# Designed miniproteins, single chains, part 15

Each design is a single chain, and the fold is of that chain. pLDDT is the mean over its residues in the fold that is shown.

## One batch from the design tools (miniprotein)

Design m493
Fold by ESMFold2-Fast:
Structure m493 (fold): chain A 90 residues (1-90)
Amino acid sequence: EEARELLERAERALEEARELFEKHKEKMTPETQKEIEELLKEAERLLEEARALLTEPEERGEPVSEEQRERAIELARRALELAELILNKE
């Protein structure tokens, strides 16, 4: 799977998780709200790191290395897993 495709999938899942959280947060306990907010922040941080790994080399006119692509895939996959955990808590 291409790193960019996985990043897009993770971004979509995170957006869905945010929409679900906003829709149902008033019905959640304060503890659950805090846990979901922390998961959302971590997933967003991972996606930012993955995007930087793909974008920074291109800004310098350099090709993205295999190691950078593999790291970006790993970070995006972790972000996707966190977003799916939030979606499953509903």
Scores: mean pLDDT 78

Design m494
Fold by ESMFold2-Fast:
Structure m494 (fold): chain A 65 residues (1-65)
Amino acid sequence: SHMKERQIKMLEIAIKNNEELISRLRQLVADPSLSEATKAELQGKIEVLEEQKRLLEQQIKELKA
């Protein structure tokens, strides 16, 4: 289905965007000049994005089944 292909492509773009944001946040967390409180907040954001990515990957698997 053309509609199904478009939906999968949109989900793949969303995963790529999440991966890019996770990568940037991980670079920020590695900065020794940041406060421990800021690092903890950024780590929490990374965990939320990784869970969102997992759910998007599951949606793609369900659409391909």
Scores: mean pLDDT 89

Design m495
Fold by ESMFold2-Fast:
Structure m495 (fold): chain A 71 residues (1-71)
Amino acid sequence: SMEGEKAIELLEKELEEKGYLSEEEARKIIDLARKAGMRGTVAALETALKEKGYLSEKEAKQIIELAREEL
């Protein structure tokens, strides 16, 4: 879906530019992933935010792989 591809694009862009995913950008990606029906991606992002308030590079890369599988 367009929303799913946009979610992956934003996740990859933030990771490339900052090396991590901030809470603000993660919320935007969650909204897009939710619209795309990417339930696993939404759950993984929400869990990481609740635990730490951000995603590390390693976590973001793992979630990109999951998101691509859900597309």
Scores: mean pLDDT 84

Design m496
Fold by ESMFold2-Fast:
Structure m496 (fold): chain A 61 residues (1-61)
Amino acid sequence: MPSYGELVAEFVRLFEEYLTNPDADVDRLIEVAERLREAALARGDERTAQFVDGVIEGLRA
């Protein structure tokens, strides 16, 4: 498992790719977002978990 900081960095990288490249892998972004959400919840960072959950909901809508 990547560290929490690595998950944050990967999420930011994939989200930037999503905003700039229409062929970006949305499934990969959702996968990393779900991992980050679980990691945030595990460490009690509910604000980060809520933010990431909102992003996942937007991508699935």
Scores: mean pLDDT 80

Design m497
Fold by ESMFold2-Fast:
Structure m497 (fold): chain A 65 residues (1-65)
Amino acid sequence: EIEEKIAEVSKEEVERLRELEEYLENNDYSLEERRELVIKATGEALRRIGEMIQEKIEAERKKKE
């Protein structure tokens, strides 16, 4: 269950990053700007994924107690 949720959230975040990269390319951002913005967005995506996983684990344990 948790593994499936991780896979789903990760897929959504990867798709968002792909859309961001396409947007930056279509709006004439430099390669350096695109790299910096994508790195920042990737960091935030990983942070969100980690927080969601932790929240789900805590919620499941709390419900069983």
Scores: mean pLDDT 74

Design m498
Fold by ESMFold2-Fast:
Structure m498 (fold): chain A 75 residues (1-75)
Amino acid sequence: EEEKKKEYQKIVKEFNELSREMLEARTPEQLRAVLEKIDELIEKVKKEFPDDPTAQALIKSLEAMREALRRRLAA
């Protein structure tokens, strides 16, 4: 239980960092790099916390960020 909390905190930190990177991204290359990191984080969360409701909420937030990035790349 405690170990899962530590891993979850690391994931939340990565999420916050990706959010900042997305806001700072100015080029298509930077946007694609952030998109790849989001995909990796989603896979990691799904693997480590498959039945955790708080982790599921985080995955939903990551998916929303992914969609926003895809829209920016399409523009």
Scores: mean pLDDT 80

Design m499
Fold by ESMFold2-Fast:
Structure m499 (fold): chain A 61 residues (1-61)
Amino acid sequence: SSEKLREQIEELRKAIEIVEEKIKELKAQGDSPRNQTLILLLEAVKGSLEGLVEELEKRLK
């Protein structure tokens, strides 16, 4: 249902905010290869979540 899809989109947006906060924390810790790798992985996760939000939003149309 459209209501359930909207709730799923909201939960995904909350997950994106958590990932963004973690990226900011890692960037503040410095420029180590470990932190660069973790930032790259989290940015990929964020991109996947954003793509899922777009897909679900299209289903509401």
Scores: mean pLDDT 87

Design m500
Fold by ESMFold2-Fast:
Structure m500 (fold): chain A 94 residues (1-94)
Amino acid sequence: SITASLKVKQYPDGVLEVTSTVTVPDSVKAIVTQLRINGEVHTFYHSGESKTHVTRLRVLLPEKNASVSQTFYAIDKEGVLLETVEAERVEITA
């Protein structure tokens, strides 16, 4: 099974740091991660021998409130979509 965790840290300078960690079974050879921050989508591609994939994103967000969600697309060795995992949502208030 796919295991996902989302960690969000807000800095006083208005920087928001998002860390997404995804652990995948052997059948998954690549993952596309979409991070949505206040409605804006950031897309990352990970492949390779590692079963754990980490995405770190830093954005300048002058607003103190943030909504962060993520979606994962799990892909096999032939590039076929195996699973779409819809996102954890994290709400941050100052």
Scores: mean pLDDT 76

Design m501
Fold by ESMFold2-Fast:
Structure m501 (fold): chain A 89 residues (1-89)
Amino acid sequence: LLQEADELLNELQDELSRAVIDEAVVLSILKQLKVVVKRLIAAGELDKADEILHRVEELLRDRTLSDDVKKVLVDMHVESGLANIKRVT
């Protein structure tokens, strides 16, 4: 999972560094990262899931995002947030 996440984060960074960003490629990478985050949460690896989400946020910080990309990011944060609430409660 961590190696898969690192490879996907590198692919995301590479795509975002291009002069013309392919939204479909970005969306595909984010959907794959969402699956990795969900699997880490299911395995109890909440800190690792949070690290991946933080790195995604850093990569997208200064970007104009489509509604589809924003939706995937929201879904990822909701999954992580719900898991963290259950851990505290």
Scores: mean pLDDT 73

Design m502
Fold by ESMFold2-Fast:
Structure m502 (fold): chain A 109 residues (1-109)
Amino acid sequence: SEIEKLREEAIKKAKELAEKAYEAAEEFPEVRELAEELASYFNGVAAALRRGDFAAAKAMAKRAEEYLEELVKKLEEIPEGRPLGEEIKKLAEEFKKLVDEAVAAAEAA
């Protein structure tokens, strides 16, 4: 189904974002705690989507967006962190679109 496809794509993107957040935590001590917390929220979104809890997924995705903005801002202050920050920002934009589409499709059903 279309909903199942959107859910699977959103789960995959959440996992990719969690992996990039863990990469930031390993490479940049200055953002470690923030990046680990962000990764936890993306893993939470993936878990919620797997069990069909779109309300929980939406709430956690919104919280993740707040941590993501702080992480990207801090990575922009680190010259070596800027490429990773740009990659995370792009993945987050794709993720937000997929979550919004999956939630809308589920709410319309």
Scores: mean pLDDT 85

Design m503
Fold by ESMFold2-Fast:
Structure m503 (fold): chain A 82 residues (1-82)
Amino acid sequence: MIEVDVTLLPAPPEEEARLLDEIGARLQAVWERLRAELAPPGVVLTPEQLRQLQEEFNREVAKVLEETARRNPDLLEVRISE
């Protein structure tokens, strides 16, 4: 299991707000994509499918955070442990 620790580094409030908005928008897009692929409207998910959706979402969240930290190393720190 991949665990991701995220730390916001000290930054002006404007930059922090921008970074959080970017992360939120990207996570929303990921969620909408995964729902369209794994849970289209009108489909009832089994417990196993719900777990798979959660696991895939968590993996995509980790990738988004790592990419965002790589582009904003002065604003965001991400540590990944297994």
Scores: mean pLDDT 74

Design m504
Fold by ESMFold2-Fast:
Structure m504 (fold): chain A 95 residues (1-95)
Amino acid sequence: SELSRQAYELMEEGEKLNAEGQLDESIAKYRQAERLAHASGSKLAQLDSKNLLIRNYMNQGNVDKASELAKQAEMEFAPVNAGYAFLSRGTLNYG
C-alpha cells in the first residue's frame, strides 16, 4: 500500500541518519515509520520498523529499551516470527 511504501521510505531516511551518527533523529524517523506501518496493516513493515528501533537503541547503548522493544515485538509478531505450528494428536509444537 501507499502507507507501507511511505513507512519504508522513512526507514531509509532513518538508516541514513543513523549512519551519520544522528541517533535521536534516526529514532524519530523509525517511530514515524512504525506509525505508518501500523496504519497500513502490514505486519512485515511493522516488524521491520520495530527491529530498526531495537538496533538503534542498541547502538546508543540503551540495552534496557532495546530489550523492552524486542520483547514487545516477540509478543506482537509471534505468528510472523514463529512461522509454523504442528498439530500431533491435538498437541501444538512451537518451532
Scores: mean pLDDT 74

Design m505
Fold by ESMFold2-Fast:
Structure m505 (fold): chain A 96 residues (1-96)
Amino acid sequence: MVEAKYAVTVTVYHEKMSPEEVLRAMQRFADRLLESGLAVKTSVALGPSGEAQLVAYTKTEDDARKIAEEAESWARELGADRVEVKVFPVTVYKVE
């Protein structure tokens, strides 16, 4: 079955928090997106430069835009030095 039609990628750079602390904060943010139903699936990872990256999958462009807005607000509140947010169409299928 089709699971998602849009993905939002969020990359956060923080000079004062450890990469692990940023990753934990991002995991909590991802959990809230799932709980609110804005995202149908999320993944979080740490990049080779210590940047934390979230990918959130959603069914509609409107939900994707809302995730992007909430991500930018969350990153600013976290005190991130830089945040990159991208929204793009995808097709994700669930296999039985």
Scores: mean pLDDT 81

Design m506
Fold by ESMFold2-Fast:
Structure m506 (fold): chain A 107 residues (1-107)
Amino acid sequence: ALLAIALGILGIALGLAGIALGRLGIRLGDAAGNKEAVITGIAGALLGVGGLYAGLLGLAFGLAGLLLGNPRLAALGLVLGIEGVRLGIEGIALGLAGIALGLAALA
């Protein structure tokens, strides 16, 4: 249960980072007139939202599994927490790619 809670929190944090970096990629791409940077930043932000959502569900099911002593809820929380981390990392990667494309277009 504690591992599911920890992974859920990490998924939330990484998802928020993906959203922030994706938005920065959009702003830099828009300023540079680079459509590819804007699209990549949007993709990063969307994956970050997915990571946030999955992480939040992982935290909720992890807590429910802990409070109710239900191993099935704890297992669901663990799977969702892992998925939140994965989507958050993907969101960060695409957000950074959007930033790199925007900066290259400004140079």
Scores: mean pLDDT 79

Design m507
Fold by ESMFold2-Fast:
Structure m507 (fold): chain A 68 residues (1-68)
Amino acid sequence: TAKEAGIGAADGHLRNSGTRAFQGALKGGANEKAAGYASFGGVLPGNMGDRDAAIGFGYYGAEKGGAK
């Protein structure tokens, strides 16, 4: 789901890895486009350690990328 993609992306960004964020979003069930948007949305708050904001922005990105 879009929410699971956002959580996966946030967990990757908290590890300071855009690659892990993208892979986390894919594991959350996003396709490549939605995973890319989820990773991009969570990058700033995730790198600042704000997990809730990273999840929220990742969720929004995943939805804009076509995840449900």
Scores: mean pLDDT 69

Design m508
Fold by ESMFold2-Fast:
Structure m508 (fold): chain A 78 residues (1-78)
Amino acid sequence: DLERKYRMAKTTAENSKELARSFREAADRLRQKAEELAGTEEAKVLQKQADLYERWAKVSEEQAKLSEKRAKELAEKM
């Protein structure tokens, strides 16, 4: 069952990386739109949303690193 645990850890790492990338892309789009609306109340809301997505991206990046480390440890036992 070590191979199954390894595959699950690899899948989690890949999914977390994709999620982080999606959050980074969302933050970038929100930042760009905020620049277009500079000086408006809408721009402030978009900047706040971008900050939130950046925080979520960092959490997902950390999860990916932990899952990658887990996969490496499991691979060393195979």
Scores: mean pLDDT 87

Design m509
Fold by ESMFold2-Fast:
Parts: C-alpha cells; structure tokens; sequence
Structure m509 (fold): chain A 79 residues (1-79)
C-alpha cells in the first residue's frame, strides 16, 4: 500500500539520520529522537507526493498527522 511504501521511506531516512547524528557525536538518545522526527517527516512528504499524484485526500490527512508528530519530536530534540 501507499502507507507501507511511505513508512519504508521514513524508516530508511531515519536510519541514515541516526547514523549521521551519531557520527557527529550527538548523544544516542537525542540521535534516536532526531532520527524518528526526520523519518516521520520523510514519510509525510512521501504520502503528500502520492496524494498529489492520486488525488486521495486520506493521504493528505495522514501526512498532516505525521508532520504534527514530527514537529512535536523536533521540539524535544534540541533540549
């Protein structure tokens, strides 16, 4: 499904972000929070793009939900 494909993209983006943050010396707990936020953002952007392609409003709704969650996590990352 589009949701499963977008989730896979998000998971891959999150893993790459985690590896990058750890290489930069970011604390492992903070790296996990940052990676999750980036992964959710990538998943949301993938769903938004698919929604534009198909006209499926449910994909825009899910993208908005994931963007809100990513924003909330991003606020935790910098403390």
Amino acid sequence: SALERARAVGEAAGRRTRDTLLALGVDPEEAEIGAEAVGLYAEAMTLYREGLRTGDQSLFDEASRLLKKASELALEFGE
Scores: mean pLDDT 85

Design m510
Fold by ESMFold2-Fast:
Structure m510 (fold): chain A 81 residues (1-81)
Amino acid sequence: MEKLRKAIRDALLKLGASPEVADEAANEAVQAYKDMLARGATPEEAIDVAAYRAAKVFAEKDGLDPEEVYQAVREAIRKAL
């Protein structure tokens, strides 16, 4: 899971997120991904929920467009897997 967290964090930093918010969103996304897989979700469903959780961090805080975050995190997870 460290490779996945790093990939998400790096993607968020590239979009212009601060390191602190990027770390928070990456941790939320990784946790959501793990929880979904533990519940029997498909990898694609787990990726979708993880990306949504990262986007929600930015929707609740000042910063990046949540839609751009959602798409970037989905791509980062797919490339890391």
Scores: mean pLDDT 81

Design m511
Fold by ESMFold2-Fast:
Structure m511 (fold): chain A 85 residues (1-85)
Amino acid sequence: SEEKKKLEELAEEVEKWIEEGKANGTDISPKLEELLKKEENEEVKKLLKIALGQVILEKYPGEVPEEYKPKVEEARAIVKEIIAK
């Protein structure tokens, strides 16, 4: 229950970063990538990968560059896994 609360709090914080980034015109993908490189917790990694996929899709609404396509597909796979729960 404590671990679940911490994960929910992190999810809310990440969503706030995304909203603030949109409002300020700031690309937060470098921040998410840096956090992901340092993270060892699998549930937190999944959350960060989903957030990164969302930010990439919003930055490239017409066409996602080939170099970012695998990150978007990984995020989609994680979301599908969670929804299938």
Scores: mean pLDDT 79

Design m512
Fold by ESMFold2-Fast:
Structure m512 (fold): chain A 64 residues (1-64)
Amino acid sequence: EEELKEKYRELMEYLERAKVDPESTLKEMREKAREINAKTGTDFGLKALEALEKYLEEVEKEKR
């Protein structure tokens, strides 16, 4: 659990950075999320990434 909590914290930090540089940050997060899923047997990282992608799409829509 502590390991999963630490990985979640790391993903939250990536979410903050994605607001500044979404393209490169999302690419790095997606790669890490897949590695975490493969090693831990969970889809936690991918779900967090999907939430971020949805948030960024909403922000882009607001500009129109």
Scores: mean pLDDT 66

Design m513
Fold by ESMFold2-Fast:
Structure m513 (fold): chain A 68 residues (1-68)
Amino acid sequence: SAGEAAALASEAVGEGLALIEEDPEKGKEYAREKMEEISKKFPEYAKGFEAALDYVEEKAEELKRKKE
């Protein structure tokens, strides 16, 4: 269901964001892997998962830039 897909995506985003605070690259990799798993279960929402992954990747890059 859309609600189930959204819940899984939200969990992946939250965990990814927590991980990027320590290691931005590991957080991005985690989010990417989780979004791929979720997309296999709910391929009809793949574009939404791409947007969620883009958000995590953008936040990771912002954090890296602030540490430079």
Scores: mean pLDDT 80

Design m514
Fold by ESMFold2-Fast:
Structure m514 (fold): chain A 98 residues (1-98)
Amino acid sequence: DKEAAMEEGLEELIRELRELGILDEEDVERLRSGVEERAEALARAIERALAREGEPSEAERAAILARIRASVAEKEKNGELTDWQRALAEALTRALEA
């Protein structure tokens, strides 16, 4: 049950990052292969994707961060936020703010 909830939460975050153009299909497939290290792996994948597609503007980074924060807040409100999803969101925020 917890594993299924974790996978669903990861899928939602990946979908949002894909909508923002940060992750492509190959990035998503790579991230799904490393369950235990997903938070760090996702942060590294985003850094690589940003380097490949060009550095986003201040406004674009702010929009991405706002989307991540909104997803975390909604999941927390619904009691669906897991510890690894929180760690993942923190890692993503750190990567995008650095």
Scores: mean pLDDT 60

Design m515
Fold by ESMFold2-Fast:
Structure m515 (fold): chain A 92 residues (1-92)
Amino acid sequence: DELVERFKEGALNDAESARDVAIESVPEAAPEAEKFVELTRKAVEDPSYLEEAKKAGKELVKLMIEHGEPTKAAAVAVLVSGALTNLELAER
């Protein structure tokens, strides 16, 4: 289904954007940011990874709130939320 494919593309695009913003703002967040992208990529192919992707996203957002500049932390939170919402919609 074309709509499911677009949700999968949206999830990956949002996750990669979240990684890029996070690493630019807090370079030390690279491990958490890369883990979120990897788990989002796995969840796109196998929905059993969705809960792990959600947990990784939550940890990334928490790190950005604690250590990032507020507008960059907000941007990462929106992108993480977008990626996770797209993953849930793709799992129809």
Scores: mean pLDDT 86

Design m516
Fold by ESMFold2-Fast:
Structure m516 (fold): chain A 98 residues (1-98)
Amino acid sequence: SLALKFLEAAKEYFKDHFNITPDSTEEEIDKAAEELSKISTDSKERYRQLIVAVKLYEELKKKLTPEQIEKFAEDIYNLVKNKASVEELRKLAEKYLS
């Protein structure tokens, strides 16, 4: 799916350039988002949303089935496209873990 391709590409980009992993702290995420906002046209909050979406996707890949992950990827990608808050992204992940 387009959502899966986007999340995998974003994951590799954030890992390669900012060493972002599922274990990255909120402070590390904020710092990476700040640096990305300086070299591109998107806002710091936009990059924070993208990094959090990728982090949640990687975390849930360890806990969910392939079918559940494909559905989660579509849902989180749609939230990110609609500029959903980090709180909304985290609430979506909680629903998949229950």
Scores: mean pLDDT 85

Design m517
Fold by ESMFold2-Fast:
Structure m517 (fold): chain A 68 residues (1-68)
Amino acid sequence: SGEELYRERMEATHGVGAGGRGDAPDLVDLARADPEGLRAFLVAGVPGRIPALSPEEAEAIVAWLLDG
């Protein structure tokens, strides 16, 4: 699920419930503002911070973020 993918790959850098952590933004707010942009960003990834995700994995995470 998107929740499990987030917990496995992003929770350590982005915080529990995707509410942000340190310099990492609130991903729920980003998903609501620009879900397609966030999906594309997750597919691209950021070396050493965000692993590159498949389109299906990025969609699952964004869908989970939008569902609350």
Scores: mean pLDDT 69

Design m518
Fold by ESMFold2-Fast:
Structure m518 (fold): chain A 61 residues (1-61)
Amino acid sequence: DPVAEAVRSVQAGVDALNAGRWDEAARHFERGAVSYEKAGLPDEAAALRETARWAREQAGL
């Protein structure tokens, strides 16, 4: 279930953000975006990619 997989990836990303692990958070959000794309939810995927980009900037990437 790509929606359930996306939700799990988003939760892992949020957990990583709360732990200050910006690089790990970005990877989780990128995985979530791929899962939303598979589910046919491009707007949700785009929002997660934007969040991942923000997290990478916090990490200095």
Scores: mean pLDDT 86

Design m519
Fold by ESMFold2-Fast:
Structure m519 (fold): chain A 99 residues (1-99)
Amino acid sequence: GELERIIRESKSRSERVRAYSQLAIEYAKKGKTDKALEYIKKAMRLLDESNQEEREAIARALGELGFALNFQGKTEEGMRLTVKAAKLVPTTALPFKPT
């Protein structure tokens, strides 16, 4: 698929972070939570924490995986991932930032 192509061929670290995050979302939605976590870990290894777009992409993937884990009865594990997502995009910091 296109996401796997971006991961293999893109020289952009940021594009690969976003592609890994989107693959994680797709696998989480299919209930393949182990595969989703694998792609989140790959995205986290490449993450530039100063890059808001990358933090938001990984946070969305963590949220989707947390939701999928809750559906599988893994509520505690799902909650931990949701907390990690919140730490990547803290809402209390955003309303007063320029741009």
Scores: mean pLDDT 80

Design m520
Fold by ESMFold2-Fast:
Structure m520 (fold): chain A 58 residues (1-58)
Amino acid sequence: SMALERAALVLAMASGRATGKKVPLETAIAVLQDTRDPEEIARRLGVAPSVVSTALRL
């Protein structure tokens, strides 16, 4: 879905900025397919839970 890809792109970019590591879009998509818990997504991608909650509303 376009909503999932949009959220994953935002989260991959945010994760890359926060961690300084290259985060592939496919990694963010896999996390979003595995869990919908914003805190768990934030932990796995190294971003703030507020960033996850915002991305999931796109």
Scores: mean pLDDT 80

Design m521
Fold by ESMFold2-Fast:
Structure m521 (fold): chain A 95 residues (1-95)
Amino acid sequence: SMEEEARRLERELGRKALEETLEALEKKGAPQELIDLVREALGLEAEEAAEIFEAYPDSLLELRVLGGVLALVAAVARTILRQEREREERERELE
């Protein structure tokens, strides 16, 4: 159950970051190619989306930054959930 909640949280945070970035890009009148790329990433897991954006050249800095944010979101979510599992396991061993 907790592992499923972990994956759900990672997906929700990643999707929210992508949706907020998409809305910001649309409001700024960003190039359609950038908007289309972010929309395509909405169908992917945060880690997969991050890898796609990280592969883009520095000339597309906004996409590189988005990739970094998505990778950080995925890493932080996984780290928090791992630490929580380790704490629960230690409490069970101390009984």
Scores: mean pLDDT 66

Design m522
Fold by ESMFold2-Fast:
Structure m522 (fold): chain A 65 residues (1-65)
Amino acid sequence: SAAETAQIQALLLRGGKIATEILKRETDPEQIKHVVEITNELSRKASARDLAGAQELIDQLEALL
């Protein structure tokens, strides 16, 4: 549905914004790799239309702020 597509788009934009803020200040290669892996998994959850899984990944990114 259009509403579900809008929710998925909003989650992807939020996740991308949080990841960008972390990566601007992060210098540890392992943490950078971890953030990139979370963003890749977020893209997979979005493609699968798994809103709950996408939200869990955003919560993980927010915990790193």
Scores: mean pLDDT 86

Design m523
Fold by ESMFold2-Fast:
Structure m523 (fold): chain A 91 residues (1-91)
Amino acid sequence: SSAQQALLQNLENLKQLAPEIREEYLRKKEELRGLPSTPLREKALEELDKGIEALDNLERTTDLEEQQRYYDLLLEHSEKASGYLVEIQRQ
């Protein structure tokens, strides 16, 4: 189907960009570790770690259903991390 072809293309593109995405997340983690330890900081770090784990699993799996699951997890944890990062900047 056209939807399945679009998913496969998106997954291939994401795998090619994975080193850059991982580097950005690791850089954000380093920036957060330079800040005082707060519950928001710890939540942001946890969500970034979960995002990296999802990205690593996405790169290592060849099963389409598992790739879709890890893609959804990557998006979920990225959204949560972004929310916490915005809240930290407002304090």
Scores: mean pLDDT 86

Design m524
Fold by ESMFold2-Fast:
Structure m524 (fold): chain A 69 residues (1-69)
Amino acid sequence: LSEEVEEKVLSLPPAESMEELYENLLKLHEISEELYEELKRKNKEEEVKKFEENRKKFEPSLKKIGELA
C-alpha cells in the first residue's frame, strides 16, 4: 500500500460535529476509491480483494451517516 494514501488518511482532522464526520468520511471514501483504482491498474489482485472486503463493511455506514447529515 502507498504511504501517500496512508498519510492522506492520517492527515484528516478529527470531526467535531456530525457534518464534519460526514465530510471526513466522504474524503476517506474518495481516497479509498483512488487507491482501489490504482491497485486495479497495477494488477494487485490480492490487495484489491482485501480492499473490497474491508470496503463492503464500511460503505453502508457511510451512506447512513450521509442520510443523517
Scores: mean pLDDT 69

Design m525
Fold by ESMFold2-Fast:
Structure m525 (fold): chain A 93 residues (1-93)
Amino acid sequence: DEDIRKRIAAYLKKVLNANVSVDTPTSEILRILAEYYGLPLSLLRRLFERLKKIYGNENMALHILMRILQEAKEKGIKTESELEKLFDERLKN
C-alpha cells in the first residue's frame, strides 16, 4: 500500500504539478483530479467507490481511477455518460 501511495503522489506531482504527498488524504486527491480533468467531484467519488468495491483496496482503486481518467482525457471524453461507458468497458461490472 505505501509503495502504491508513493507512486500515486509522484504521478500527481509530475503530471498535474500538484502539491501532494503520501500523507495527502484520498478525498483531497479526488478533488485535485476533479479540477484537473474538469469533471464533477460527485462523479469521481461515485466511480472511486465503485472501484473500491471491485478491488477491495483504496490505493489500487485510486490508481485504476487515475489510469482510466487519463485514458478518457486522451480520447477527449468530457461527459458523465461517456466516462461511465468507458468504466463499464474497462471493468465489465
Scores: mean pLDDT 81

Design m526
Fold by ESMFold2-Fast:
Structure m526 (fold): chain A 69 residues (1-69)
Amino acid sequence: DIEERLRELAEIAEGEVKRDIEAALEALQNGDLPAAASGLDEAARQARKEGRFELAEELEEIKREILSQ
């Protein structure tokens, strides 16, 4: 599920990206879909800046799934 995928990505991420993923996960658990999507957008942006393109793409896909509900 989405929460499990985010938890797994948070375990392999570091620094600001990890913090943004954890914030998005907390928002999702609280039912705040706009905040969760915003956090994932920021995490993906930071991941791209750091050259972690595969991680950024996975985060963007999860964001799209959240917004499609």
Scores: mean pLDDT 83

Design m527
Fold by ESMFold2-Fast:
Formats: C-alpha cells, sequence, structure tokens
Structure m527 (fold): chain A 94 residues (1-94)
C-alpha cells in the first residue's frame, strides 16, 4: 500500500522532470512512459503546471510539498487520465 502510494506520487514528478529535461536517457523515458500508460496521470495542462512549479522549487531550493498537494487535489477532482504511449511521448517532447 505505502510503496504503491509513493510510486503513484513520484510518477507525475518524473513526467514533469522529463518535460523540463527532454535530453534524459531513453531507458529512463521508456520506464516512466510505460508506468504512465498503465496507471494514468494528470491532464496535459496540469502536468505542465507541475513542471513549472517543480522548476521554480528547484531554482529557489523550496519545498515540493505544495506541488504534492496540487497533484493530490487534481487526482481527487479529475482522476488519473489514461494515455497511449504515443500521447505521453507527444506531451514530453512538445
Amino acid sequence: SDLRERELRSLEYSIAELILNPDAPEEVKEEIIEKAVEIGVLEEEDLLEVAKMLKEAKEKGTSTDPIAAFVREQLRTKGPRKYSREEIEKIIEK
């Protein structure tokens, strides 16, 4: 239960990091995309907002707690969206 909850919380962050760093290794990208396809993730617009918030938190050295709260709220309100591999790739390579 706890391990699965941690994996689910880290998935949105992993995709946000791929959006911020498109030069990430292909093996890392493939693992994240596979998990996103299986579990589902936030809407494209919300994933882009997470990426912006993450970039600011990294630049300022601030807590990511507000980002985790945002992700949780969007998942509770909208639920996870199911994507194909091609759709996820388009989001991160856009």
Scores: mean pLDDT 76

